# Ledger of designs, part 43: designed miniproteins, single chains, continued (4)

Each design is a single chain, and the fold is of that chain. pLDDT is the mean over its residues in the fold that is shown.

## One batch from the design tools (miniprotein)

Design m13471
Fold by ESMFold2-Fast:
Order: structure tokens, then C-alpha cells, then sequence
Structure m13471 (fold): chain A 54 residues (1-54)
């Protein structure tokens, strides 16, 4: 979805990578939030947690 793409691109632009789990957390993150851009903030910890997205 657009939220997933935006999250992925944002994280990459902030110097983050897009490894295997990263794509999954991006999708789960977007799904959990149900918001496209509100989560697009420079807080690596909050969006780098696969469990938080579940």
C-alpha cells in the first residue's frame, strides 16, 4: 500500500536499510497504524519493532 511504500522510502532516506524483516515490519507497521503518513517521524525505535507492528 501507499503507507508501506512511504514508510519504506522514508526509512531508507533516513539512512536505514530494507532487509527481509524490514519489509515485513513496514507492512505490519502500516497495517497496525492504518495511517499513511502520521507515523513518518524520525524515530527509528518506534518503527523498528516487528512485535509492535503485530
Amino acid sequence: SSSYDKTKSYLQSKGHKDPDWYSQVGIGFTKSLKLPDSYNIPISEMFFDGEQFG
Scores: mean pLDDT 48

Design m13472
Fold by ESMFold2-Fast:
Structure m13472 (fold): chain A 86 residues (1-86)
Amino acid sequence: NVVQQAEAMIAEQMARLEEVVRSGDVDAAPPSAGLKVPEDLPEEDKKRLLELTRKALARAEELVRRAAPHLRQALADTRAAVEARA
């Protein structure tokens, strides 16, 4: 089922992005080439794929938003600790 294959691929891309956000390694981000849509999909499948893509993007944006402040704070705390010991 093409829709199920697309769901699996999107889930894999999301998991990869979650790792990038968690590790801070931007170079670990997956290449966009893997997002190719095969064949002529029925209109219903196209709508479902579009919805899945929107959900994946929304989740990715939320993960970056949540992780970025935490990483920013951790760096600030580390810098303060170093300065306090100088």
Scores: mean pLDDT 56

Design m13473
Fold by ESMFold2-Fast:
Structure m13473 (fold): chain A 60 residues (1-60)
Amino acid sequence: SKAIEEVEKLVAAAASGALSPEEAARKIHEVSGADAEELRRLLEAGRYGEAGRLGISHAP
């Protein structure tokens, strides 16, 4: 789905430093409905795989 692809792109952008963890978490929350605070904590900790899985599991 487009939402899953968007989550993957946002996680990659956070990993590359193109987006801050806060901005990426907010956008992934908007696209998927996953918890923004949990996403932010995972991304700040460098747990990109876990953040991606959380976003994808909530994506429509």
Scores: mean pLDDT 86

Design m13474
Fold by ESMFold2-Fast:
Structure m13474 (fold): chain A 66 residues (1-66)
Amino acid sequence: RPDPLEVELALLIIEYTIAKKSNDKEALERVKQRLEELYQRSVAAGKTDLAKEAREIIEEIEEFLK
């Protein structure tokens, strides 16, 4: 059975890619909030690699939203 956090990260990456391509800032802000929640859950679960990937995408979204 796939890891729910890994699946959620993969889906958020797809949503991020679509939102970035369409310059949808509201969608990017929603994806960022979900990634921040995923980051906290990944840290709590000891999944440091997932937390790192989520944080990197959050930083990219923050750069795009400025």
Scores: mean pLDDT 85

Design m13475
Fold by ESMFold2-Fast:
Structure m13475 (fold): chain A 79 residues (1-79)
Amino acid sequence: EPIELTDEQVKELEKELEKKLPEIFKEKGLSEEQAEKFRKLMRGELTGDDLSEEELKKHLEAEKVVREWAKKKAEELKA
């Protein structure tokens, strides 16, 4: 179920996510080009059809890490 956050907590989560994204991309071995495609996917500017099979695999791994991190951070902000 989605975690209920205040508007201020959502802003803080987004700010912290922007700081964390470069670390996750580096850890997962994404190139700058692949990292930019990931950001566009998150914004809905791209679909899976716009990515190669290799790029999609790397993006799915990075998305999993981002999702787990964001969930933990949202729980910390709510506490």
Scores: mean pLDDT 72

Design m13476
Fold by ESMFold2-Fast:
Structure m13476 (fold): chain A 73 residues (1-73)
Amino acid sequence: GVAGLEAAQAAREAIRQGADPEAMATHYKAELDRLDRFDYRAAIPEGDRTPEQVAELRAVAYAAELGHARDGV
């Protein structure tokens, strides 16, 4: 819900401010794995995207899932 959207926006802002998307994705994935929720991640369409775009999408998607998981909804 809202927590997932807020987490996604925070992740995008951090990336805009110079955070490494790959490091962020790794951190959020580790937290999701710790909460036993790694299998709730949506498939990320890679298509013709660059590795940098894929890393940003992963960071944002994992942040949103972690936000939703922490909200308990």
Scores: mean pLDDT 68

Design m13477
Fold by ESMFold2-Fast:
Structure m13477 (fold): chain A 62 residues (1-62)
Amino acid sequence: APPDEAEINESLARMIYSIGRIIERNKHPDAAADLRAMGERLRRLGATDLSEELFERARALE
């Protein structure tokens, strides 16, 4: 992928991670499913570390 795509992916990954953390704070019953969906999106963007963090947080909510 072109270098600018990597920078865009980093920016998007940080935004998705932040949204996931906000969803987690809401403590809603479906928050775990939402965090897993965000984690999968992060993985597809190549943000593996952030993806793993959201998966761990989703697991803690279950």
Scores: mean pLDDT 77

Design m13478
Fold by ESMFold2-Fast:
Structure m13478 (fold): chain A 63 residues (1-63)
Amino acid sequence: MTFEDIAKKLEKIYKEKGNEIAKDYAKFRREGIPFEDFTEAFMKKHKLSEEEFQELLRKEALE
C-alpha cells in the first residue's frame, strides 16, 4: 500500500465521521445537550479513544 493510498483512506474515514458528527450534533442540539457532553457521548457511541477523536479534529483543522 502506497502513502497516497493510506492518505486517501484516512480522508474517507474523516469525511464519514465528520458527517456523523454533524448529524449527531444536530440531534443533541434538539435535545438541549451541550457540545462537550455530545463529544463524550459520540466517542462512547463509536468506541473512539480520545486520541482517535483528536486525530479527526486535527484532520479537519489541517484541511
Scores: mean pLDDT 58

Design m13479
Fold by ESMFold2-Fast:
Structure m13479 (fold): chain A 58 residues (1-58)
Amino acid sequence: MREELLEKLDELAEKSSEPVQVAAKMIKRKFREGELTDEQVQTSLEVLEKSDENIKKL
Protein backbone atom coordinates (compact mmCIF):
# COMPACT_ATOMS: atom_id res chain seq x y z
CA MET A 1 0.00 0.00 0.00
CA ARG A 2 1.36 3.47 -0.94
CA GLU A 3 1.11 4.92 2.59
CA GLU A 4 2.94 1.92 4.10
CA LEU A 5 5.77 2.25 1.56
CA LEU A 6 6.12 5.97 2.33
CA GLU A 7 6.22 5.22 6.09
CA LYS A 8 8.98 2.63 5.60
CA LEU A 9 10.97 5.07 3.44
CA ASP A 10 10.62 7.76 6.14
CA GLU A 11 11.81 5.28 8.79
CA LEU A 12 14.93 4.43 6.74
CA ALA A 13 15.53 8.14 6.01
CA GLU A 14 15.54 8.96 9.76
CA LYS A 15 16.94 5.85 11.50
CA SER A 16 19.39 4.17 9.10
CA SER A 17 23.06 4.81 8.24
CA GLU A 18 23.81 8.03 6.30
CA PRO A 19 24.20 6.46 2.80
CA VAL A 20 20.91 4.53 3.27
CA GLN A 21 19.19 7.71 4.55
CA VAL A 22 20.25 9.60 1.39
CA ALA A 23 19.09 6.75 -0.88
CA ALA A 24 15.74 6.45 0.97
CA LYS A 25 15.11 10.21 0.59
CA MET A 26 15.83 10.03 -3.16
CA ILE A 27 13.53 7.01 -3.64
CA LYS A 28 10.76 8.73 -1.63
CA ARG A 29 11.02 11.87 -3.83
CA LYS A 30 10.85 9.82 -7.06
CA PHE A 31 7.94 7.75 -5.69
CA ARG A 32 6.01 10.94 -4.79
CA GLU A 33 6.71 12.33 -8.28
CA GLY A 34 5.29 9.13 -9.86
CA GLU A 35 8.62 8.01 -11.36
CA LEU A 36 8.61 4.67 -9.49
CA THR A 37 5.98 1.92 -9.18
CA ASP A 38 4.99 0.41 -5.82
CA GLU A 39 6.85 -2.80 -6.82
CA GLN A 40 10.06 -0.88 -7.59
CA VAL A 41 9.84 0.94 -4.24
CA GLN A 42 9.24 -2.34 -2.36
CA THR A 43 12.31 -3.93 -4.03
CA SER A 44 14.39 -0.82 -3.20
CA LEU A 45 13.22 -0.96 0.45
CA GLU A 46 14.36 -4.59 0.74
CA VAL A 47 17.79 -3.72 -0.71
CA LEU A 48 18.18 -0.65 1.55
CA GLU A 49 17.13 -2.58 4.68
CA LYS A 50 19.66 -5.35 3.95
CA SER A 51 22.39 -2.78 3.22
CA ASP A 52 21.71 -0.94 6.50
CA GLU A 53 21.71 -4.21 8.49
CA ASN A 54 25.06 -5.22 6.93
CA ILE A 55 26.59 -1.81 7.75
CA LYS A 56 25.33 -1.97 11.37
CA LYS A 57 26.59 -5.56 11.86
CA LEU A 58 30.15 -4.54 10.95
Scores: mean pLDDT 78

Design m13480
Fold by ESMFold2-Fast:
Structure m13480 (fold): chain A 71 residues (1-71)
Amino acid sequence: MSDRVKEAFAVFKEKVEAGDYEGAKELAESILSSLNEEDRRAFAEEAIRYLKEVGKEDLAEYVEEIVKSLE
């Protein structure tokens, strides 16, 4: 995973852990639309896995829908 994807995921995770779900959604959309296809898939895979682990299935579904809209 690229350093850019690692940094983006760290910031995303921090917002989710802080309970800032609206900020997390806005950040995910910004990240996914700004990354190239490979990094977008890497970020999405990591974020969706993390969100499902912490029981945020609605947010995981939101990330999946953004990726589908960009592919």
Scores: mean pLDDT 82

Design m13481
Fold by ESMFold2-Fast:
Structure m13481 (fold): chain A 74 residues (1-74)
Amino acid sequence: SPEVDAGSAAVTRLYQEDPALRAEIERVLAALPPDASAAEIFDRLLAVLERRVKDPALRAAARLWAAHMKELAA
């Protein structure tokens, strides 16, 4: 989907450009239980993105990306 592709690209760019965001994502992933569901993983990642990303368009892209990733993992 073009929307998922755009969201994935936006999230990847943020991960590459923001060392503090990258560190928080890695910290959150390391703290997840070994049996964490895909829904739990993507909800936690979305929460990090929503706290750190101030651009409304990038926040919308991150929400769309997380929703689609959870659907694909189901």
Scores: mean pLDDT 77

Design m13482
Fold by ESMFold2-Fast:
Structure m13482 (fold): chain A 93 residues (1-93)
Amino acid sequence: KVEELKKKAEEAIKKVETSTDPQERINAAREALKYIDELLELGDYETAVELAQKLMDAINKAIARETDLDAQMDLGVLEIAAAVSLVTARKKL
């Protein structure tokens, strides 16, 4: 279960990095965050920290490439959510 969630999160993070469609990037970031939060509920805090950091890095790069203001704002909200998951995981370690 943990390995499956990690793989799905990594695939979603890759879509945030590689997709050329803003909506695809936003949807992928939401998907990655969902799997990271599920890992937190399962108590895999080390993997959640690793993936949340990767997601934040991917979102930051996506924001830098984004020309649509609404998409930049949506990605920014998701980056804050990923940061909250990161802090939560670190506090549990």
Scores: mean pLDDT 86

Design m13483
Fold by ESMFold2-Fast:
Structure m13483 (fold): chain A 75 residues (1-75)
Amino acid sequence: SASLEAKRKALGKQIVADLEAGFAAAAKKAGLSNEQLIEEARDKMGLPEEDIEEIERLLNSPDEAKRNEGVLMVV
């Protein structure tokens, strides 16, 4: 019982830490230009060109929700 509770707490802490790190990375990248975000995706993440084209399309969208989606794809 105690070992399972400790394991659940550790897993919960790791999930929260991963989400906080992801959120912080997304917030940091939101301050970059669209060109810088595309460079991050291409050069640092090694994404295929089809995914880069999707990110570029989202980041250049007139819809703010789609632009935010593009930023999250490079987290």
Scores: mean pLDDT 73

Design m13484
Fold by ESMFold2-Fast:
Structure m13484 (fold): chain A 82 residues (1-82)
Amino acid sequence: GLEEKLKKIYEEGKKKGRETAKEKGIEEAKKEVEELEKQYQEALEQAKAQNSPLDTGSLRAFEAYIKGYEEGVKEVEEELKA
């Protein structure tokens, strides 16, 4: 179902966030989160402006990925502070 797909996408985002933070560092990983959030907001505004049926599934998938990515970066940042 949709919830299972969103969980998988979140976990994929989290894995990628952790990998990027470890390989490129926390600062660069945070910049990638900011770019993803900007892309998400632009996609959301375009969907609203077109008054078309929102592809709510694709938007929710993108949001789940970004949330996972951000959490992955946060976990690595906290590990480095400990």
Scores: mean pLDDT 80

Design m13485
Fold by ESMFold2-Fast:
Structure m13485 (fold): chain A 99 residues (1-99)
Amino acid sequence: MSEEEAVEFAKTQKKYKLVVIISSKNESISYTLASALLGLISDENVKVLAATSNKDNIEVLFYKNGQLVKKLTFPLSTDPNELVKIAKEIHKEILEVLK
C-alpha cells in the first residue's frame, strides 16, 4: 500500500490504539521490518503496516488514537544486522508509546 493510504487508515480507523506505519521506497525492506515486528508484538491493540513511498530512507510513523505522536527515520539499509537493530528500536518505541 502507499504511505498515503496507510496514513488515511491510521487516522480514520477505530479498532487499534496504535498504528505503526513502516514506509520506504523498497517494498521488501518495509515488509521485512513489519514481519519482524509482528513476531515481537503480542498486543492486539497494535497494528503494523508496511507502506511504500518515494523517499530514500525508512520512515516509521506512530499513530495513537488517530493522531501522529512519533516519527522515526532510519537510513535505507539491506544489511540484515542493521535491520534487526532498526526492528528492535521500533519495538522499544511501540512499548513507550503504549504507556
Scores: mean pLDDT 84

Design m13486
Fold by ESMFold2-Fast:
Structure m13486 (fold): chain A 71 residues (1-71)
Amino acid sequence: SSSEILEEKISQALQQIKQMVETLSDGDYERKLQELITQLYQELSSDPRISREQILKALQQVASYAQDLKD
């Protein structure tokens, strides 16, 4: 289902962000985070089963998680 694929993609992104914050410098982290968000947007927007609203919510969830890890 679209929800299952969406949750899988979100979970993978969150896991990558956690690893990046633990291993990268602040400058490298910001660059890689932007790259990851861009890739996630492209992947989700290419799947016709995923709505624009679902994409925006997923990106917001990922961005909020990244912000919380740096605070």
Scores: mean pLDDT 83

Design m13487
Fold by ESMFold2-Fast:
Structure m13487 (fold): chain A 60 residues (1-60)
Amino acid sequence: SLEDFLKELEEYIAKETDPERQARLRDIIKQLEENKDDPFLANVLKIAAGGEIFADEKIK
């Protein structure tokens, strides 16, 4: 659910050491909260958050 996703994202932000990435992730949370009634935009924003979260995974 969106609520579960937001909770997981907040927990990830608390462990993030890069302040710029923290700021980007918090902006995504704000946009998700403001657009919770738009399921298409919510899905796009979830994908964007996932991209930020997985940026450090360096899967080559």
Scores: mean pLDDT 71

Design m13488
Fold by ESMFold2-Fast:
Structure m13488 (fold): chain A 72 residues (1-72)
Amino acid sequence: GTPASLAALEAHEAEIEAALQKLVEAGEMSPETAEALLRGLREAIRAHETKDEAEARKVLAELAERLRAAKA
């Protein structure tokens, strides 16, 4: 089946983009990091559209790692 977390990200792409923009405006995240995270999200959505669940999971894991790095 479709990964529930990926489906939620697809449904809430605009909300995630707005949240990342707010972090940049607050000085908690660089614009470059926010752009890289948005690219990762779009790649995960793309993998979902091709029904490649393994690739989607990999991209989501990489996105999570970048989010952790951004908060350090």
Scores: mean pLDDT 68

Design m13489
Fold by ESMFold2-Fast:
Formats: sequence, structure tokens, C-alpha cells
Structure m13489 (fold): chain A 67 residues (1-67)
Amino acid sequence: MREEIRKAIKELAKKEGVEVSDKVIEEAVDTALSLAEKGFIPRELELPVAMMLMEGEIEAIKAQAAK
């Protein structure tokens, strides 16, 4: 689970040509897992939520790089 989410995030960042720190990846993973643990999202949404958080970070990095 954690490893699957981490792998998906790393593959997304590589595909988008963006370098993301391991700390940021772990924060996204921990946030998604924490939301599921607290009952805010169903378990099936852990991966989609982690990916959404990472897509937001990647878009922010790209927006800054475009200046």
C-alpha cells in the first residue's frame, strides 16, 4: 500500500519531468493514509487522494518554473 502509492507518485513526477523530494512524497502518503484512518475517505481513495496532492505540488512547481 504505502510502497504502491510511493511508486505511483515517483512515476508521475518522472513522467512530468519534475523532481520531488522523498519528504514531500512521504507527506502526501501519510496525509492520504491518515484521512482514511480517521474515516474522512474510504480506503479505496488513499491512492487517488495521494496522487491529487502530488499533482497539486507538481503543478505549483511547473507554474513557478514558467516565470
Scores: mean pLDDT 77

Design m13490
Fold by ESMFold2-Fast:
Structure m13490 (fold): chain A 75 residues (1-75)
Amino acid sequence: MTEEEKELAEKIVRDAFEAAGVPVLDIQVKESGGVINVVVTVPEVTPQARALIEPVAKELSEKLGKPVRVILDEA
């Protein structure tokens, strides 16, 4: 993936999580086997944080034109 695609993915994740009041500690974006894996590290995996996975993955998939998987990790 390009650096611009990575920056766009990180921005979309941060904007969505901040709007929902969920703190983001780290974001890792990696492409493997034609799928973009976005690992979002949060202090606690709450139901609110989990509810963001599907809409964020959909928006990223539409913007990047590739399959996207959003994964929550807990610090």
Scores: mean pLDDT 84

Design m13491
Fold by ESMFold2-Fast:
Structure m13491 (fold): chain A 62 residues (1-62)
Amino acid sequence: MIRTLSFTDPVTGAKVTVEINKETNEVKITYEGPDGTRTIDSKDLPVGKVVGIILLAVADQV
């Protein structure tokens, strides 16, 4: 099962998409900004830490 969270940075217009795969406990983060698209796979990072950082950044913007 995959959960998806998406939001847009109101300042830069960048789109951030976070996909959480509960079967593998993996997180994929895609950042689509003015300088291009970057994808970060959480395969080498703790899922909770990666998601927590992204959610904190979103909370500070709203």
Scores: mean pLDDT 64

Design m13492
Fold by ESMFold2-Fast:
Structure m13492 (fold): chain A 65 residues (1-65)
Amino acid sequence: MKVVVLIPKSGAFLEEEARKLALEELPDAEVEVVLVDNSEEGLKLAEELRKEHPDVVVGLAGGPV
């Protein structure tokens, strides 16, 4: 199973922690962390990923919305 975690660039310091938490919950998952310019872009990318790759789990980390 693939897990994609979207983090605003302002929250890049959370990248390692987000990856660690995802692997703790899903130890056999392939975790990919993607930095986005802002939360709005992150939400758009999450919607696109869910539409194109429904088997992928998408999470948002860092910042509200």
Scores: mean pLDDT 72

Design m13493
Fold by ESMFold2-Fast:
Structure m13493 (fold): chain A 78 residues (1-78)
Amino acid sequence: MLPEKEVEFLRKINEAYNKKDVDAIQKIADEAEKQGLYRSAAAAYRVLANYYREQGDIEKANEAMKKAKEYLEKYESS
């Protein structure tokens, strides 16, 4: 079972992505990282990567995907 804070942040990420609010997704990612919520941070960066790919910004999409992978590895090693 995911911690309650992880579930809350995942809901916020999904809501921000549905609104295409990139600034909100980035702020959620930054806050998740600050609180050590690596699962949520990974999800936020994956969502950012999907958004940038849809916009044709391959460079930003690749950077976001790299961040998502790094945070997922931190979560899995915890």
Scores: mean pLDDT 82

Design m13494
Fold by ESMFold2-Fast:
Structure m13494 (fold): chain A 83 residues (1-83)
Amino acid sequence: SIEEARELLEKLRADGKVTLEDLKKIYSLINKEQELKDTIAELNRFAEEVQHLTPEQAAQALADYKERLISRLEKLIEEVEKN
């Protein structure tokens, strides 16, 4: 349900940790499995990029990416709720 997706997003926001399992569940609950595939492809590209960064640069890039991902998930849930 959309409510369950909201609860999962709030947990991710609270602890700052985003797992692939949580992502799969949220996207499935809002019926956005195609967007999940795009997100996984983006994560794989990001992992490749991070290999060329210093530890501090990698940490900052990861933090920025997590914040952006959480914002994207919030927008997707809002779009489904307003339908």
Scores: mean pLDDT 76

Design m13495
Fold by ESMFold2-Fast:
Structure m13495 (fold): chain A 63 residues (1-63)
Amino acid sequence: SSDKAGNAGAGAYGAGVAGDDAGARHAMELTSRYGSPEAGRAAGEAGRAGDWAGAGKHGQLAS
């Protein structure tokens, strides 16, 4: 499940950077189911802000 949470967190970041709010929300929901909902949300928000390093850290914590 950790790998799935990490992948979902990375997806939330990617969607956030792309400006895909619906995709970011969906990926954050998946991160919530497989890992930490708080970390997944933080990764998505960092992605929307363009903070790749921050999003990566939050994505790993979601795992």
Scores: mean pLDDT 64

Design m13496
Fold by ESMFold2-Fast:
Structure m13496 (fold): chain A 100 residues (1-100)
Amino acid sequence: MEEEIEREVVDALAQIVYALIKKYPDKSEAERDIAIAERLLAENPDSVYAHLALGYAYYIQGKYDEAKKHFERAKELAERRGDKVTLEEAQKMIEEINKK
């Protein structure tokens, strides 16, 4: 249906943003990346990739508590979707934060 298609488009854009943040981690750009991911999350609050993008942007800023909250939310959403690949990704990021 049309609204579900729009949510899928938002999630696809969030996946691209997440991939770009991971490939080019830049602490000076993290505030911009957070703003972009927050806009995507406003359009689709259940976007797994928007939560992953926010989590990773907070992670590169050293805001580990905020990062962990978003990765935990991404993990919950991925589990509900049966998305094992994204679930594993979120778990790895939570483990990295727990090492800090």
Scores: mean pLDDT 79

Design m13497
Fold by ESMFold2-Fast:
Structure m13497 (fold): chain A 77 residues (1-77)
Amino acid sequence: MEEERKRRLQTIEQNRAEADKLYEEGKKLGLPEEKIVRAATLVYSGIATVEEAMKLTVEELDERLREASLENYKKKQ
């Protein structure tokens, strides 16, 4: 149980670090803040990798965020 919890915490920390890196890289590339924030949120949530999120449009990122929120809600029931 503790090992599984430690692995989850490590994954969360890694996802956060990757999301922060994406946010910094996106700013350097001059991407719109709305795209950077959405992409970083997907990476932080473990829904997409940095590479995948960077390739998506703002509309596609919004759709994935909505789908993930709905799926998380359904899975918790």
Scores: mean pLDDT 73

Design m13498
Fold by ESMFold2-Fast:
Structure m13498 (fold): chain A 85 residues (1-85)
Amino acid sequence: SARDERVKAAFELTMKLLEEGIKKASEKMKEVLELFRKILEKEVARYLAGELSTTEALGRIAEELLKNLSLEELKELEELLQKLA
């Protein structure tokens, strides 16, 4: 579907931006970005398989980030993602 093709294109672009960010990041932030990449890959794959709605996929990404990252790491991730966009 057009929605799935658009999501795939956005995901591929996001993964390329994350790869460039990881290459240039500090060792600590490299680990945070790699974790974010892994979470995105898992939940987007489930969305594309028809297992999750958009809202469910976004909610699961947020849940996994909250479970695995400190408040400081979440703030640093937010700042890095804004810089990559």
Scores: mean pLDDT 79

Design m13499
Fold by ESMFold2-Fast:
Structure m13499 (fold): chain A 86 residues (1-86)
Amino acid sequence: APSVEELRERGLEAAKRAKEAKEKADATEDPAKYAGYTIRAIGDAVEAALDARRLKERGHHEEAEEVLRAAVEAGGLSEEGAEAFL
């Protein structure tokens, strides 16, 4: 099983990718590119939220909150959507 640090690092990296995809979505005037970047942002944010859930299930609430907050701030996941993973 991945370590706590591996889950935290993986989740934060996924949140970073979600933020990059969201920024590309917001910067594009091409509807097809917007859709592609938006799907990518949601997927990466969900990956981060799942890693946060695994951290919480192991009792690492502080690390879970850090990862989940990063995913929400990235804009690929709503606060309500993110809370559903915890």
Scores: mean pLDDT 83

Design m13500
Fold by ESMFold2-Fast:
Structure m13500 (fold): chain A 81 residues (1-81)
Amino acid sequence: SLSDDEIVELVRKALLEYGFSEEVAEEAAEFVRKALKEGASLDLIKRFLHVAMEELARGASQEEALRIAKERLEEEMRRRK
């Protein structure tokens, strides 16, 4: 199984490879680290990545794409206790 640190590093690298800036990718990595500590599953982290990438592909700014992805992950976590 992947450690939290390995998942966070994979998120940072995936966003950088997709075209996000280092600053936005680092903010996303920090958010994911916090979410993992709060019990977020790997599947929720994968959905977070997909939402951020989809919003950027739709023409959202990097900041807006990250904001939307964060809000969706937080909503899913609220539904799961």
Scores: mean pLDDT 86

Design m13501
Fold by ESMFold2-Fast:
Structure m13501 (fold): chain A 97 residues (1-97)
Amino acid sequence: MEEQIKKQVNQLVAQSVGSQIRAVGALEDYRRGFISADEAVKILEDEVEELRKIREQLQQLSKVAPPDIQQQIDAFIQQVDASIERLEAKIAEIRAE
């Protein structure tokens, strides 16, 4: 059970990193004029939705995890929340242009 929780956490961590890389790529493509503002916003909104799903799955794992792993998961949830806030701010910035 504990090893299965650790594997699921590591998978969600990897998915979160992948989502952040795609978001950065979309911002760079927008900055270079390769995609429109609407396309950039759509990609960023999709990545925010993915991060929110990852956050929910991390919260569920935190409820059944041992205390030491729960503390690590909770720290990860804070990092995901910070990433969501940053991307939502970028969406607002693009929409204001």
Scores: mean pLDDT 87

Design m13502
Fold by ESMFold2-Fast:
Structure m13502 (fold): chain A 100 residues (1-100)
Amino acid sequence: MILSKKEQITEGVKEVLERVKEIIEKIKKNPNTDPEIVVNEMEILKLQLEKLSTFGNEKLKELAERLKEVIEAAKKSIEEALKKLEELKEYIEKVLKELE
């Protein structure tokens, strides 16, 4: 099955949401999680979102900016990173509802 641009964006955003949820759960189970792991995961997701943003979706640019906020928070502490990840998760869920 060939996915439309809208379907590719929706599936890509869903994958980002699942990765964010996995990172949140990992931190909650291990508060000593190395912040560099969070930074590296967010950088990968940011590159994926930037590729999807070539389809012209403004919400993907906002998601990339919110990922940058998580990266900056992770450089300060894992607790700040967790707070920003929870905010990012809520925003991604809102974006997905608007894409459906």
Scores: mean pLDDT 79

Design m13503
Fold by ESMFold2-Fast:
Parts: structure tokens; C-alpha cells; sequence
Structure m13503 (fold): chain A 74 residues (1-74)
């Protein structure tokens, strides 16, 4: 249901915000980009655009992966 999708989105946003906060000192630019996407996810969710919110969350997930790769190479 849409309610279940919203709950999953809210949980994922909270998890990604926590991970981004831990990385802000090591990767400030990537963390800023992730936080900007998470803000857009929250805006889409507030507008009832659940599919748009999931698309942006997937983009944030891709940046989280790229940030992890960058930190590993450092």
C-alpha cells in the first residue's frame, strides 16, 4: 500500500541521514549532495509523489555507494 511505501521511505531517509552525518567530516561535498537529495525525497513525499520520492531515494543510494568507494580509496 501507499502507507507501507511511505513508512519504508521515512525509515530509509532516517537511515541515510544518519550515515551521511557520520561521513560529513570525511566527505563534505558528497554528504551535501546526499542531504540535498534527501530533502527532495521529503518534498516529494509531502506532495504525495511516492514514485518520485523512490526515484530520488535511489539516486541518494547511488551517491552513498560512490561516497563509500571514494572513502575506501583515500
Amino acid sequence: SDADKKQQLQAAIAQFQALADKSKASSPDMTAQINALLKQVQQKLAQGDIDGAWKLLHEASDLMRQMGDELEKS
Scores: mean pLDDT 81

Design m13504
Fold by ESMFold2-Fast:
Structure m13504 (fold): chain A 88 residues (1-88)
Amino acid sequence: MEEVRREAELLAEIMGRLVREGRVSPEVLERLEAQAPELERLHRRDPDEAVRRLRGLLRDALRENGFSDAEIAAMMEEVEAERARLAA
């Protein structure tokens, strides 16, 4: 449970910053938050799949908002690095 919560909090901080910078619509955060009950249910069964699903939703939302695959990859690498740091 804590891993998905930490991942979701980190992604929410990144998305919040992008919304404040005017790079992403606030509706993107609402769409991601709407998936929280699904992700919590999935996390109880398969935590790795829940994290994968959350990241997939974020990638799709960013792509819909005009981010390039390279920009999305860079953001996902930052998330992975922070997750690894918190898990250590």
Scores: mean pLDDT 71

Design m13505
Fold by ESMFold2-Fast:
Structure m13505 (fold): chain A 82 residues (1-82)
Amino acid sequence: GAAELQARAERAYREGKEALEKGKKLLEEAKSKETLLKGIADLIRGIGDIYEAGLLAERMRERGIPLTPEQEEALETYRNGV
């Protein structure tokens, strides 16, 4: 249903943004190879989650479900390949 798609998109977007911010902070503060690799892993996960949110937002749009500003941002990111 519409509510399940919206909830999944919101969760993916939130988790993706959190992972991107955490990964960026780890990379900026990295003083060890382990911390650097952790930061890279968090960035990759965050990018994947934002792409999932964008894909879900595209499906919501196709079904006529209104998007939040955050879901519109995720959709734009998905379409631009960033």
Scores: mean pLDDT 82

Design m13506
Fold by ESMFold2-Fast:
Structure m13506 (fold): chain A 74 residues (1-74)
Amino acid sequence: RERVKKLAMELAKKLSDDVTAAVVATINAGLAAGASLEEIIAAVRALLKENGVTDPEAIKIAEELAREAHAYAS
């Protein structure tokens, strides 16, 4: 929906295209597997940490994107 698209665009402004795509892919993989919101957020946090993302605003936007995508899918 509109909020999910907006959050993905805001994340793309703060992160590289590769990292943004990896975050989106991680969320989609979790949703496809029937993972809980907590599991998806944990996976997103791990991915951001592995890619050296320390910007708290970028981390917050990525978590918000996971929450909105999960709410839409449920």
Scores: mean pLDDT 80

Design m13507
Fold by ESMFold2-Fast:
Structure m13507 (fold): chain A 86 residues (1-86)
Amino acid sequence: MMEFEAEELIKEFEEALKELEKRGDKEGVEILRKAIEILKELKKKNDIESMKEIAKRTVHILALSHTDPEAAKEALKELEKEVKEK
């Protein structure tokens, strides 16, 4: 099985951010920008389990932003709060 690479994950999210910017998805850009900041902080702490959880939740929040942008925004705020309390 391929090993989890924290640097690769951050790079994939940065690439996705550029794609969302090109599409004019302002909500997706804000979500992904916040997620990248969180992932970089968790990488400094070598918290691989939290990085995997953040990545999974970010994908869900991005999907939600296309159907319910306000719910996605609130989910992002809760995600940031949970990470800060760890």
Scores: mean pLDDT 77

